# Ledger of designs, part 103: designed miniproteins, single chains, continued (3)

Each design is a single chain, and the fold is of that chain. pLDDT is the mean over its residues in the fold that is shown.

## One batch from the design tools (miniprotein)

Design m11568
Fold by ESMFold2-Fast:
Structure m11568 (fold): chain A 84 residues (1-84)
Amino acid sequence: SIEEAIKYLREAKKLIEENAPLEEVESKLAKAVYEASKSLDKDTVYEIVEEVVLAVQKYAEGDVEGAIEHIDKAIEIVERAKKA
């Protein structure tokens, strides 16, 4: 569901803020993408995947702020799609 996608994106953001292991962050982001794929069109899901991939890359590089920015963009994409 859209609500579950937003929930998992927010959980991933919290894990990043808590300096959790990358594997835990990736697990939440994978669940967010899966839930989005059930409820949103393919083009919107691809936009979410691009932001998720960038968030993972930034976090792996130690750029916590950059990772959070990309998670926030993914949340905005999901929330925009929910209102459309």
Scores: mean pLDDT 87

Design m11569
Fold by ESMFold2-Fast:
Structure m11569 (fold): chain A 80 residues (1-80)
Amino acid sequence: SAAEKAKELAEEAVKLGREALKQEEVPDEILDKIDELIEEARKLIEEARPEDPEAALEAEEELGIAELIRAVARVLRRKR
């Protein structure tokens, strides 16, 4: 389903973001990939919401975590 795929993409963004936070310097390419995953997941969540609002909400919760991790990674990158 679109919601299930959105959750998978959000979880991948979270995993990639956590890996980026382990580095002294966050690579731009990794941040770009996280942005792509978040944007695709967001689109799928909006498509899934009318059909399965509960599954869409679960995907949105994972997306929220991914967005927070992305924000932290971007702040750490800018501090240099």
Scores: mean pLDDT 81

Design m11570
Fold by ESMFold2-Fast:
Structure m11570 (fold): chain A 58 residues (1-58)
Amino acid sequence: SANRSIADINQNMANNLLQASDNLLSQGPENQPSATDGRQSADSYLQRARDYQQQYLR
């Protein structure tokens, strides 16, 4: 279903944002605000993935 594909897309977006945030933190503490924003965005995508997963699993 479309909901399954959307769940996978949101999960992948979250994984990419988490990896990018970790890379930013490894480059210096001045990047902490940007890394925090990335992690918050990842949390939003994870929530969307969960919501769509619940819809197609029934």
Scores: mean pLDDT 78

Design m11571
Fold by ESMFold2-Fast:
Structure m11571 (fold): chain A 81 residues (1-81)
Amino acid sequence: SMKRWYEIIVAGEEPQVLFMSPQELREYILSLKPSVIYVEKSLVDDFADLPIPINAVDSFSDSLKEAIQRTKGAVGVMPAE
């Protein structure tokens, strides 16, 4: 798969914008050991077989991004471009 820009929100951390492939994204997210993942609907298939609870969202509002940043063990993932 081709590389693209992703915005990644991790609880307690500043949001990151990273250029990576879907496989690199999957490996990075797994390295964070999340308890729950919030994923923009367009990316949900990249995480379908993970043993972590996945919440598909149509789009990330600023309020949702802030809520994820304040929720221990939560990670949010969306396209950045």
Scores: mean pLDDT 83

Design m11572
Fold by ESMFold2-Fast:
Structure m11572 (fold): chain A 95 residues (1-95)
Amino acid sequence: DEAARRAEAAALLAAIDDPDPAVRRAAALAALAHESEEARLAAVRAAGRDPDREVRLAALQAAARHESGAVRRAAFEAADRLPAEDREAVVRAAE
């Protein structure tokens, strides 16, 4: 059901704004596993700007290994705005 998939994606994306970094990390990874490409790309953008380094790295490393070329591209674009060591960790995840 398309409506149910949109509702699931919206709930996951809302959870990426949670005050608990553990909740944001879990929500970003779940959104990346969602069948909606729009939800996956939104998760990469949100996680790439997260103030918590562990949330950013977990999500961007998962995105760099994703089967979708668009998701992998978004991960590297987000990583280009990070410090060199974080960018290197994302690039290594894709190898």
Scores: mean pLDDT 83

Design m11573
Fold by ESMFold2-Fast:
Structure m11573 (fold): chain A 108 residues (1-108)
Amino acid sequence: SMGDKIRELLDKLGPIANKIADKNPLKVQELLEKLRNEKDIRSFLDSLVSKLSKEQLEVFNELKKYIESLVPEDASEKEKEELLVILARLTILLLNADKDELDEAKKI
């Protein structure tokens, strides 16, 4: 299922995500708290994406393409919002990722 494939992706990214978060925990926590209180998740995501480096944006585009490929045509608004939240969380981590961490993520 879509949920199972997304869970598998997140499980594979978990160790890298933890490494990135541990490098800048206060900044990651601040952005995650803002996301939890955000009403317009799409605009928030767009603002995060605009801050990505070229290398971070390349990884973001691959993750977005993969996640969008898993979305059924009849996906509910709730399911679409949950996917935007996941993508926003991944983007917060990417903003704090160095080249070596991005290269590790690309191998998944």
Scores: mean pLDDT 78

Design m11574
Fold by ESMFold2-Fast:
Structure m11574 (fold): chain A 88 residues (1-88)
Amino acid sequence: SKSEILENYITQLLSPFNLSEDEKKTLVDFYVKEYSNSSLSIEDLKKKIRIDINPTYPEFSSEENNNFKEFHVRYLYNSIKKDNFKFK
């Protein structure tokens, strides 16, 4: 199903991040719930989710870039947990 494809994709996308299993599950469940009934193609949804989780600086060239990505993912998690997240 579309939901299973998105779940697998997001799980893989979150795999390199220093998040607990519960934190990863929270992010996966949030995005799957938001997009499972979307009229956008799976490819468009994957692109949108990737940009949201891992934005404009996708390459790590240094530990500082990696820390920025970790900070950003942590920020998304905290925003979702507080029910204050809005898509831009």
Scores: mean pLDDT 75

Design m11575
Fold by ESMFold2-Fast:
Structure m11575 (fold): chain A 63 residues (1-63)
Amino acid sequence: GNGEAAAAGAEARATGMAEANERLQGLPASGSGAALGDDGAVATLVIDGQTLVSTLSAEQALK
């Protein structure tokens, strides 16, 4: 299937997530980032053809 293409894209997205995390450190404690609510920022990554979802807390993003 699309496993090989997804794996190549996952590396690029992982790098993009690191950059996004650096920007997230500048966000207020309430985690004001698009339609995310009080849970903070939610990042979705595709690794080895699997989809992983990570949730970042605004407190952790500021520290």
Scores: mean pLDDT 48

Design m11576
Fold by ESMFold2-Fast:
Order: sequence, then C-alpha cells, then structure tokens
Structure m11576 (fold): chain A 84 residues (1-84)
Amino acid sequence: SVADAAAEGAREAGLKGGSIQDVTEAAMRKVRDAGGTPSQALAAGGGAFQGAVEAMPGRNSDEPLTQEEIDAAVAGARAGAEAA
C-alpha cells in the first residue's frame, strides 16, 4: 500500500542518520514510487514531519533523528498517506 511505502521511506532515511527533511522527502518519494497521488505524497511527508517534531519538540531540524523521532515520523507518514 502507499501507506506502507510512506512508512518504509521514513524508516530507511531515519536509520541512515537522516534529518527531518531527509525523512520527509524519503516518505514522499516512496509514496510516488508506489503509484500514490501528489496529495498522498504531501500528506505522508507532512505526517512524518509532524510526528518527528511532536516527539522531540525544540530540536534542531538539521540533526539526525533520534529513535523516538524516527518511530514517530514512520507512524505519521503512514497515517498521513492513509488519510489522503
């Protein structure tokens, strides 16, 4: 599903030491590669971003994500793609 693709993209980028931007872009790209719409890709990226920010408020967006931020970004990416 496009939601599974969004979650996988976010997880892969996060585990590679990616920033919140890297994780957001990876979630969007995986949704597009899975045949998702532009709206689904944007929703997946927005969900990943929101999840990461809410898990660790006030952190610098250029830093590699923590495990909690990765888990939250993955959940957010999935939820965003499913809602769109």
Scores: mean pLDDT 81

Design m11577
Fold by ESMFold2-Fast:
Structure m11577 (fold): chain A 58 residues (1-58)
Amino acid sequence: MRDDLVRDLVAAGASPEQARATADALDDEARERGLSPDQRRALGDQVVADTRALQAAA
């Protein structure tokens, strides 16, 4: 769910504003690409992992 992704992104170190923008962009990308629910979850998990890695590197 979009709201779950926003919470996970904030937990990974994103601001609430950045988390919402990222979740909206990911939702638009998933819709444009016609991703399955499983593919959408995998993409969300990857974005959260990438956010956490960037915050750890900063």
Scores: mean pLDDT 78

Design m11578
Fold by ESMFold2-Fast:
Order: C-alpha cells, then structure tokens, then sequence
Structure m11578 (fold): chain A 74 residues (1-74)
C-alpha cells in the first residue's frame, strides 16, 4: 500500500487524473487501516475522531478526483 502510494505520487503530481484517483483510493485504504490499528491499540476517542475527520476529507477529495476523471473521459 505504501509502495503503491510512492509509485502513484509522481504521476498524480504531473496531472494524471487516473493516477490521482488511484492515489486518493490508496490513501483512504491506508488511513482506514491505521484507524483500525489505532482503535485496537486503545487510542483515545479524540485521536480517533481527528483521524476519521481526515478520512472524510480524503474520501471527498477521492470523489472530486473521480468526478474530474469522468468529465475528462466524456
């Protein structure tokens, strides 16, 4: 997953919309895994809430990137 993010980042920064969508998808998957691990480790509710807010932001950016990709393909 981290290796996937590392490979996608340069292409996404260069304006590859498909790479940008895949990058945000990978980031969402990574953060979901980190939240689950933190919850299992007994992280505070405040820490979990902040992480979930960040997850929501990434999910919104992923949706925006998908929308731009769909418009570019039309």
Amino acid sequence: LLEEIRRLLPAALAGDLEAEVRLYDALVRLLRREIAEAEAAGASQEELDLAREKLRELEEKRAEARRRLEEARA
Scores: mean pLDDT 80

Design m11579
Fold by ESMFold2-Fast:
Structure m11579 (fold): chain A 79 residues (1-79)
Amino acid sequence: MEVEVVLSNGKIIKITLDENTTAEDIIKKIIEALGLKGVDPKELAEKYPINIQLLLSLSEEEVRAAIQALEKKILKKYG
């Protein structure tokens, strides 16, 4: 599944969701798109764990909403 997500800053990220996708991969794309510096994607993935198997069971719109919710949590703490 490939999902395009519009972030709060107007940037679009493309996420390929498959069984090999990690929480770190998703968080890294969000951090890079938001321009956040000094944030380790691995440490952030431990603080905001993403259940990839659950995401694979969701619709494209539900995945978009989940990623946007995660982005807002990251921005609230680090932006």
Scores: mean pLDDT 81

Design m11580
Fold by ESMFold2-Fast:
Structure m11580 (fold): chain A 97 residues (1-97)
Amino acid sequence: KDEKLKEFLKTELSASDEDAQEAVDFMRKYNLSPLGGIAYYLYTVLGLESVPGSYLYEINKKLLELGLIDKLPSPEEAKEEFEKYLKLIKEYLESLK
């Protein structure tokens, strides 16, 4: 499951092996959905603090096809989940200073 998310980050989002591993490690540490690992990568590497729900929906659709999630959230649900994870990511990074 973790290896599939790591490969997804590398193939679909052009993540390095190191950045993909860090995203997966963060997801596991906080027991998040795969979108939590993706949110970590989008924020820490790409600097994205705002992402359209439609974009997150397409990501979740691909995660569903890979068997990484069991249900497809709506664009609105995906955006709400991303915003929740973004807050957690910012708090985590602040704790490392």
Scores: mean pLDDT 85

Design m11581
Fold by ESMFold2-Fast:
Structure m11581 (fold): chain A 116 residues (1-116)
Amino acid sequence: SRFEEILARALEGFGVLLAREPRPAVELVTGEDSIEEVEARIRAWRAEGVSLIILLETGLSEEKRRELDELIRRLHAEDPDLGLVRITDEDLDLEPEQVRELAEALRRLAEEHRAA
């Protein structure tokens, strides 16, 4: 399926990224998250020394997307060395459940890399 192909490619690409980038992180952002919760999670990753965070976004309203845009601009202005990459369900043409599965798979791969 398209999702299985995207998942396989994402895991391969993220595995290559883990070998080259110090401590990348993946964060799932949903319509149920507050912007304050998203900011707290980003800041927590940065405090642990993460320099690249991939934000997988699903089910966000237009208002929440605008709030997230403003948060990212503010965070980038505060810390230009922090890489923030946004990938949406619309960019991937995936359903919300599939984006969640992708986020979980990428998180597991990152955890395995940290354990090695």
Scores: mean pLDDT 80

Design m11582
Fold by ESMFold2-Fast:
Structure m11582 (fold): chain A 88 residues (1-88)
Amino acid sequence: MSRESAENAIITLEDLKSRVEEALKNKEPISYTRTPDFSKPSRLADTDEELQEMIDRINESIKKLEELKKNGTVTPQQIVDLINSALL
């Protein structure tokens, strides 16, 4: 379960990263919701600086999730925390 949840989180973050990279390439704003728990409001990232910062955070969160997945020690809370960190 935890490893499957980590894989799903990685897929979600890679999808978000692709959308952010496309928005940066096209110079278009991107809106997103910092869920899964709805504790974070929807955001609009519309500057090149904000988009690049998101890409960097997403890459770090994916890297950490891959490391946790490889070691088999992933908890649901760690997945939520890493997703939320990427979306700050």
Scores: mean pLDDT 69

Design m11583
Fold by ESMFold2-Fast:
Structure m11583 (fold): chain A 95 residues (1-95)
Amino acid sequence: SMEELIKQLEETIKKIEDAAKKGDVQGVLSAGREGIKLLTKLMEEAGFPVTKIIGRVLRVLGLLVEIELHPEQTTALGRELADLLREALEEVKKK
């Protein structure tokens, strides 16, 4: 159900925030990948156009790539990742 996907994405966003606070690179990357899968499924279930889904996913992937290239920036980039996923989730909730 959409409610279960929303709850799972909210829990994943919290995991990203907690890992980012600790500078846990692998924690942020793992939870970020889970966030992409959940967001994609949630946006598809909500009936968003494929182009909007791709746009949101590419922005998240870009941050994950940046974290892998610059792990010293994990705290700042992980917070930005959590904010980006939260913004997308709020757009879904308004539909």
Scores: mean pLDDT 89

Design m11584
Fold by ESMFold2-Fast:
Structure m11584 (fold): chain A 91 residues (1-91)
Amino acid sequence: NALEEMKRLAETIADDLARFYGLPPEERQRLREELLKKAETLHKNAPNDAVALGGLWAFYFDLARELMRRRDGNPREPLEVELIEISKKRK
């Protein structure tokens, strides 16, 4: 049941994004790399389900926006930029 695993992966990405700026810089860097890896995995395995993909894309892109609001506590936003790019490619 790869589709359910991809849905859980998207939920994990959303959860991690919500707490990203709450972490120390060293932990943020590690989480950033993990989130980018998870997003790539999601895009590779989910594109064959249009409804699920659309929902997941909207879901974590909306959370990327929330991450942007928390950016005021962090001078850079490399994770959200990269995640948005991955989300938009979906090709």
Scores: mean pLDDT 66

Design m11585
Fold by ESMFold2-Fast:
Structure m11585 (fold): chain A 89 residues (1-89)
Amino acid sequence: MDDQIDQNINAAIDRAIAVARRQGNDDLVAQLEAMRANGGSIGDMLDLIRQNRDDATYDAVVDYIIDRIAQRNPAVAAQIRRIYDQQRA
């Protein structure tokens, strides 16, 4: 769409599943696999991770999204990172 956000939502979900598995969060893994099957947005995925209180998976997904944006526009990626870090305070 209008922002330079990752066009392949399934790649972002697969990243989230991989990190959640490393964290031992089997419940979140099952919910992410269901989202992958039924469809969803990046926002829906981030809300699901936040609801499950898995900060490591959340941070890894945000980092993944920012890295993909940086491959197209490093200035936009740096601005998003700054906003994200400010909101964490």
Scores: mean pLDDT 74

Design m11586
Fold by ESMFold2-Fast:
Structure m11586 (fold): chain A 116 residues (1-116)
Amino acid sequence: SAMDALAAEVLGVLTGLLALIMRLGFAGASVEEIERAAREYIERRTAELEKRDPSAAKAFREAAERLLEELVPVASEIAEVDVRVRRLSENTYEVTVEARLRDGRVLTLRLRLVLE
């Protein structure tokens, strides 16, 4: 469906952000450097999505802001990430990100994508 196509696109750009944060964290980039790169990525991708669908742009930005807040401070300590996507309704999706840190702690982030 059109909603499934939009959800797949938003998930794709969210996965790209997660990969960027992990790649820079693995490379030993500072929290400030990771946040700067992630913010630039978010602004670029939000602008691209806004031209196609404003609801997809909003859903991406809201989810991306939560990813930044939770994962950037611990990016260098991330050992493993699992991402699960679940459809809650015709226009609402839940993305669960579970990040296992090197010390054994697990961070769980639940993101809601609402498309129109």
Scores: mean pLDDT 87

Design m11587
Fold by ESMFold2-Fast:
Structure m11587 (fold): chain A 79 residues (1-79)
Amino acid sequence: SLKEKADELIKKGDEAEKAGNYREATAFYMGAANAYLRSEPPDKEKAVEFYQRAAEASRKAGDEATARFFENMAKKLKE
């Protein structure tokens, strides 16, 4: 399922973050957020969580523009 795929992506994101591979962590957390949104039923709360984690990882990578993008994605889902 898409939720099972999200769990695997989160695991890979966490491993990348531990290794200091923040760009890879960003991509995995984004993938998890997208999988939660596309699941049936959609899990908007989890999607918000992982867009926020993608933003944090992106900021640690020194990419403020990408961090702001994911923060805006999370904000839109909360509205």
Scores: mean pLDDT 89

Design m11588
Fold by ESMFold2-Fast:
Structure m11588 (fold): chain A 78 residues (1-78)
Amino acid sequence: MIRIAGNVLSIEGTRVTVLASDGYRYTLEVDEESAALLRPGDAVILEFSNEEATEVRVIHPKANAEFLARLLSRTPLP
């Protein structure tokens, strides 16, 4: 797994564009709840599940505990 720090450049609905510390721009599709937690200029961490960058996880450092709690709060309730 590879982790790269970056800053949010823009958010368009569920599409987030990040300028990463490697100098590349990554455009990611996130769920609506994750997109609602992000703002342009926010510092994030991009976590690649494999070397092909097929799957990317966005982690907001300053809201990390609450952000993770919200992502995990999908307790299946009928």
Scores: mean pLDDT 61

Design m11589
Fold by ESMFold2-Fast:
Structure m11589 (fold): chain A 90 residues (1-90)
Amino acid sequence: MKQEELLQTSRDLLETVAFLDKGVVETKASPKVAVEWAQRVGQTILENAKKLNEAYREKLIGMVREVAESSEVPEVRELLDALAAQLEAL
């Protein structure tokens, strides 16, 4: 139960980052808000990951990498790639 809730919360946060990333690309807006959200989301996901077992952590890393690969905002992609590396180091 708690493991699935942490994974689902992390997924919802990543979907918010992906939505903001897409919005920047579609509207040609400043990436500032998307970058700030990616930083805050990254911190929350890293703390959640410390409470996950190996199998759920691997699923989380996969989700982070998928969002990073689909990112068209370089600053957001760099933050998500760094997050994936931090999660792999746990």
Scores: mean pLDDT 84

Design m11590
Fold by ESMFold2-Fast:
Structure m11590 (fold): chain A 127 residues (1-127)
Amino acid sequence: QAAADAHRAAALEHLRRAVILTQDDFEKGIELASKFATLFQNALDADDAGDRETAIEYLQKAIDLAKENGLTGLADLFEVLRQAVADGLTPEEVRKRLEELAKTYPPVLAREIQRFAEHLAAYLRAR
């Protein structure tokens, strides 16, 4: 449990950093990072409870928020996560798809997404 909680917290932090890196305005970056982190946390909580429908709903809200803000790469990331819940992908399959997606991003952003993928897969395996 403690190890799983640490990986979950680390995944959330790398997601927040990735969102901030997409924004020239730091205040807007912090606000968007908070919104995406909340939606992702709610999706994880629903998935952990076995409520796949609610998890997919929160991930769809994250996709919509990303599209509204012109963040196509982040929308693609949340689409991978939505498919992972819908299709029951393994932690290793989730990690592989996110690492492949990260290759399409600028190097600094790619590093944050790779760290996010590593910690998310570790959380999903440990829970």
Scores: mean pLDDT 87

Design m11591
Fold by ESMFold2-Fast:
Structure m11591 (fold): chain A 93 residues (1-93)
Amino acid sequence: MSLLERLKAILDEVKEKFKGKLSEGTWLIIERILTSAFNPVLAEISEETAKLLNKIAYKTKDLREFVLSLAESLVENNNDIEKAIKKLYEKIF
Protein backbone atom coordinates (compact mmCIF):
# COMPACT_ATOMS: atom_id res chain seq x y z
CA MET A 1 0.00 0.00 0.00
CA SER A 2 1.36 3.45 -0.92
CA LEU A 3 1.77 6.19 1.70
CA LEU A 4 -1.05 8.13 -0.02
CA GLU A 5 -3.39 5.07 0.07
CA ARG A 6 -2.60 4.57 3.78
CA LEU A 7 -3.22 8.27 4.48
CA LYS A 8 -6.61 8.17 2.67
CA ALA A 9 -7.59 4.99 4.58
CA ILE A 10 -6.78 6.69 7.92
CA LEU A 11 -8.70 9.84 6.88
CA ASP A 12 -11.75 7.77 5.83
CA GLU A 13 -11.67 5.83 9.15
CA VAL A 14 -11.39 8.99 11.28
CA LYS A 15 -14.02 10.80 9.15
CA GLU A 16 -16.48 7.92 9.77
CA LYS A 17 -15.78 8.08 13.56
CA PHE A 18 -16.50 11.84 13.61
CA LYS A 19 -19.38 11.75 11.08
CA GLY A 20 -21.60 14.83 11.44
CA LYS A 21 -19.24 16.50 13.97
CA LEU A 22 -16.76 18.07 11.49
CA SER A 23 -17.58 19.93 8.26
CA GLU A 24 -16.57 18.65 4.80
CA GLY A 25 -14.43 21.81 4.43
CA THR A 26 -12.56 20.95 7.64
CA TRP A 27 -11.79 17.44 6.31
CA LEU A 28 -10.46 18.96 3.05
CA ILE A 29 -8.14 21.23 5.08
CA ILE A 30 -6.90 18.23 7.15
CA GLU A 31 -6.20 16.27 3.91
CA ARG A 32 -4.34 19.29 2.44
CA ILE A 33 -2.23 19.69 5.62
CA LEU A 34 -1.27 15.98 5.62
CA THR A 35 -0.61 15.65 1.86
CA SER A 36 1.58 18.83 1.93
CA ALA A 37 3.67 17.48 4.88
CA PHE A 38 2.70 20.63 6.85
CA ASN A 39 4.13 23.05 4.25
CA PRO A 40 2.37 26.35 5.16
CA VAL A 41 2.12 27.62 1.55
CA LEU A 42 0.77 24.34 0.11
CA ALA A 43 -1.52 23.68 3.12
CA GLU A 44 -2.75 27.33 3.11
CA ILE A 45 -2.08 27.75 6.85
CA SER A 46 0.03 30.25 8.81
CA GLU A 47 3.74 29.57 9.46
CA GLU A 48 2.98 29.63 13.22
CA THR A 49 0.27 26.95 12.80
CA ALA A 50 2.64 24.85 10.63
CA LYS A 51 5.34 25.03 13.36
CA LEU A 52 2.87 23.85 16.02
CA LEU A 53 1.67 21.00 13.75
CA ASN A 54 5.27 19.84 13.19
CA LYS A 55 5.90 19.76 16.98
CA ILE A 56 2.62 17.86 17.61
CA ALA A 57 3.38 15.34 14.81
CA TYR A 58 6.88 14.74 16.22
CA LYS A 59 5.43 14.09 19.72
CA THR A 60 2.50 11.86 18.63
CA LYS A 61 2.86 8.06 18.35
CA ASP A 62 1.86 7.60 14.70
CA LEU A 63 -0.15 9.08 11.81
CA ARG A 64 -3.47 7.53 12.97
CA GLU A 65 -2.96 8.89 16.53
CA PHE A 66 -2.07 12.32 15.12
CA VAL A 67 -5.19 12.48 12.89
CA LEU A 68 -7.46 11.23 15.73
CA SER A 69 -6.06 13.82 18.19
CA LEU A 70 -6.42 16.62 15.64
CA ALA A 71 -10.04 15.61 14.81
CA GLU A 72 -10.96 15.47 18.53
CA SER A 73 -9.46 18.94 19.10
CA LEU A 74 -11.37 20.29 16.06
CA VAL A 75 -14.68 18.96 17.48
CA GLU A 76 -13.89 20.55 20.90
CA ASN A 77 -13.02 23.90 19.21
CA ASN A 78 -16.00 24.07 16.81
CA ASN A 79 -13.99 23.40 13.59
CA ASP A 80 -11.60 26.34 14.21
CA ILE A 81 -8.34 25.01 12.71
CA GLU A 82 -5.89 27.48 14.30
CA LYS A 83 -7.55 27.34 17.75
CA ALA A 84 -7.77 23.52 17.66
CA ILE A 85 -4.05 23.20 16.79
CA LYS A 86 -3.04 25.67 19.55
CA LYS A 87 -5.22 23.85 22.13
CA LEU A 88 -3.87 20.45 21.06
CA TYR A 89 -0.30 21.79 21.44
CA GLU A 90 -1.13 23.12 24.96
CA LYS A 91 -2.60 19.70 25.92
CA ILE A 92 0.46 17.73 24.67
CA PHE A 93 3.20 20.15 25.89
Scores: mean pLDDT 76

Design m11592
Fold by ESMFold2-Fast:
Structure m11592 (fold): chain A 74 residues (1-74)
Amino acid sequence: EMAKLTVKVPLDNFDALTEAVSALGGKVLEKKDAINEAIVEVPVDQIDKLAEEVKALGGEVRSIKVGPIDAAYP
C-alpha cells in the first residue's frame, strides 16, 4: 500500500527531496513552490524513513494519508 504525505522543505532542497522519494520507491505528485510544499507518495513501510529525510533537509511532514491512491469507493 502507498501513503500520501504533504511535506514542507526549502526550495533549494526540492531536488534532494525528489531523489530521496525515488530511492524509497515513491514519487512526487505535486510541487507547490510558492509555499515550499510537495505532495509525495511512498510505500507505507517507508513513511518513517521519508520523515527522517525531510527533517535532514530542514523540512517537516505536515500530513499523512494512508491508502490506495486511485481506489473508488461507493
Scores: mean pLDDT 74

Design m11593
Fold by ESMFold2-Fast:
Structure m11593 (fold): chain A 79 residues (1-79)
Amino acid sequence: SDAAELRSLPPEERERRLREEVEEGMELIKRGVDLTIEIQEVAKKLGLELTKEDVEKIFELIRRGKSVEEAMKELKEEK
C-alpha cells in the first residue's frame, strides 16, 4: 500500500516520503557510529561474518531496545 502510493508521487515527493519513513532508522544510525564500530568488533571477536541482512536484523533488535551484545548473541544462535 505505502509502496503503491510512493510510486504515484512525483520524484521529489517520493524521495521526501522515503526519507521520512527511514528517519527513525537514521536516528539510530546517527547515534550508531559507535554502535556500528561495536557491532564490527563483537562480530570479529565471535568469528561471525555478517551479511547486509544480518546487520539490518541487528539494527532492528537494537531499535527494539536490545544491546549490541544481545542482538549479536541472538543472531549467532540463529546460525
Scores: mean pLDDT 71

Design m11594
Fold by ESMFold2-Fast:
Structure m11594 (fold): chain A 96 residues (1-96)
Amino acid sequence: SALEEIFQLLEPLLSPEDNEKLKEFLNSISSLQDLLSTKVDQVLSPVHSTLVTYLAQELLAGKPVTQETVKKAYEILKNSDNPKLALSKLLEEPLV
């Protein structure tokens, strides 16, 4: 499942509390398209919610996502003053 793939990729980066929140949230979602239409920013921090959105969009576009891709995206987003603007730039220029 693509949703399970997102969870597995993010699990090492999240606190135990945020892992439980993400798992519960993803269990309420049926697809990547449903995930992109849902307010994940109400469940996770701006950095983590933006990272989830990035991964969902890359997977929906049929692009391969690895732990290295996730770590690179996370470093860019956590060092950004505006994670949503950084997401726009990440989608224009692939990391791998």
Scores: mean pLDDT 75

Design m11595
Fold by ESMFold2-Fast:
Structure m11595 (fold): chain A 85 residues (1-85)
Amino acid sequence: SRKEKLKKSLIDYINKLFELEKQRILATETDPEKVARRLKLLDEMQKEAIKVVNEEIDKGIKSFTELLKKISEALRKVALEMEKA
């Protein structure tokens, strides 16, 4: 369906952005413990972003702006939770 193709395209784009950020961290950070923490945070953020895309598109989200806001709010929550660990 068109909805399934849209979800796949958005998820593929999110996966590409997170892969580029992982490569940036690996290229610029030399402390193995900092690398491990940053990669763990990115993995949790990536999972939450994909979850939000799937849930919000299935609900029939009204606008791309609303989708981006939901993703942003979810990523902020993950970052705050990981800072407490």
Scores: mean pLDDT 82

Design m11596
Fold by ESMFold2-Fast:
Structure m11596 (fold): chain A 76 residues (1-76)
Amino acid sequence: ISELNYSELSEKAKKILEAAAEEYEKYGDKATLRQIAKKAGVSVATVSNFQRSLGLSKEQLLHAAYILKYTLESLK
């Protein structure tokens, strides 16, 4: 279980970042952690814990996710 933690965090991180970017496109800074969690298919606690682990505000998480998504799209 502990050995899977890093891989599990990576998969959940990807889902959260993709969901955050998409919710930011729809709602901007008004996007909520609950909306991100529902879109990512994870709990609100998981999104909140991920945000806190990065030391980011909700708005900073949304902005970072959006930039990352568009950077990756530009590289494809």
Scores: mean pLDDT 74

Design m11597
Fold by ESMFold2-Fast:
Structure m11597 (fold): chain A 105 residues (1-105)
Amino acid sequence: NIKEFLKEAALEASIEAGIYYIKYAVTGDPKYLEKAEAYEELAKIYELLRKNNFVPKSKEELKEFIKSHPEEKISLEEYLIDAAYTGIKTKDVEKSLKILEEALE
């Protein structure tokens, strides 16, 4: 069920963002802030899709959908789009999160 996937994906991305915000607070390393913000944006993408009952059929459709919601302040970074769309296509939260981790290493 795509709705359950989007809910779980948003929650897992939010948890990762929280972990990296804590690491940033403890270390002061800007790398952790960058990761926290990226995971927060991924969580926003999944939640936005869930709230609107929208399932993009391509990365381009996902980008246009995000652009139509500028109030969410989601960047259109290719790694974010790739992570979100891969998650939707595979329904694999871990695969989605790994794309963000690898892009920000």
Scores: mean pLDDT 90

Design m11598
Fold by ESMFold2-Fast:
Structure m11598 (fold): chain A 87 residues (1-87)
Amino acid sequence: SMEEELQRLADAYADALRDFIKAAIDAGVSPEKIVEAVTRALRSLAAQHPEAAVRAGERISDYAKELGHPEIAEGIRRAVEELRAAA
């Protein structure tokens, strides 16, 4: 179904962004730059699949919080709220 395909797309994108965030943190990239990169990726996805972008952003925000980076989580949550308002 379209719902199952949308959820699969959101999960795949969230997994890719998780790997990116972890690698960027390990490399010493600033939280602000990480949020900018993730926000840009989510906006790109939102241009084609706004619902998938919102779901992926929510998952990656939770993941950043679990990693102990609430500043990154907050930045991503703010981007998700902007995407939700634009949809």
Scores: mean pLDDT 86

Design m11599
Fold by ESMFold2-Fast:
Structure m11599 (fold): chain A 94 residues (1-94)
Amino acid sequence: MKEKIEKIRKLAEKAIEAAQNNDWDTFEKYLKEIEKIVKENKDDYEVARELSRAAATAFEKGLYAVAMALNDILRKYVSEEVRKKIREEIEKKA
């Protein structure tokens, strides 16, 4: 569990950094790795929460395309109920 959470955090951080540097090829590479982890861990609350936090961070930094891409992965592999609970948790802390 903890190793998967740390891995998704690091990948999301690297994806955001690549996007900030306009390195969209590197961003796409990390995005695919993130999608693979989420796909293999469907409805894992902790994994989904870390990705949701990364999407919120990207949005706060004005990286709307990045936030949308991360949210698209969440919508594809994570149930609406889980996504709603995570969104409410993140909004309460913002």
Scores: mean pLDDT 81

Design m11600
Fold by ESMFold2-Fast:
Structure m11600 (fold): chain A 56 residues (1-56)
Amino acid sequence: NAIEFLKKAAEGEGFDELVKLVNDSRLAAGRPPLTDDEVEALKKAVQEAVKIIEEE
């Protein structure tokens, strides 16, 4: 179900939850939360990953 989650995140649905999960994981590891630039890069990466998966 990760692919379904990524598709919804790429469409904007669930992207906030994805960012929260990443930030929660980073904070648990003693790392700062994602910057705005990193969030934008993550969004583009998710969109490209979904495109590749759907083409495959």
Scores: mean pLDDT 74

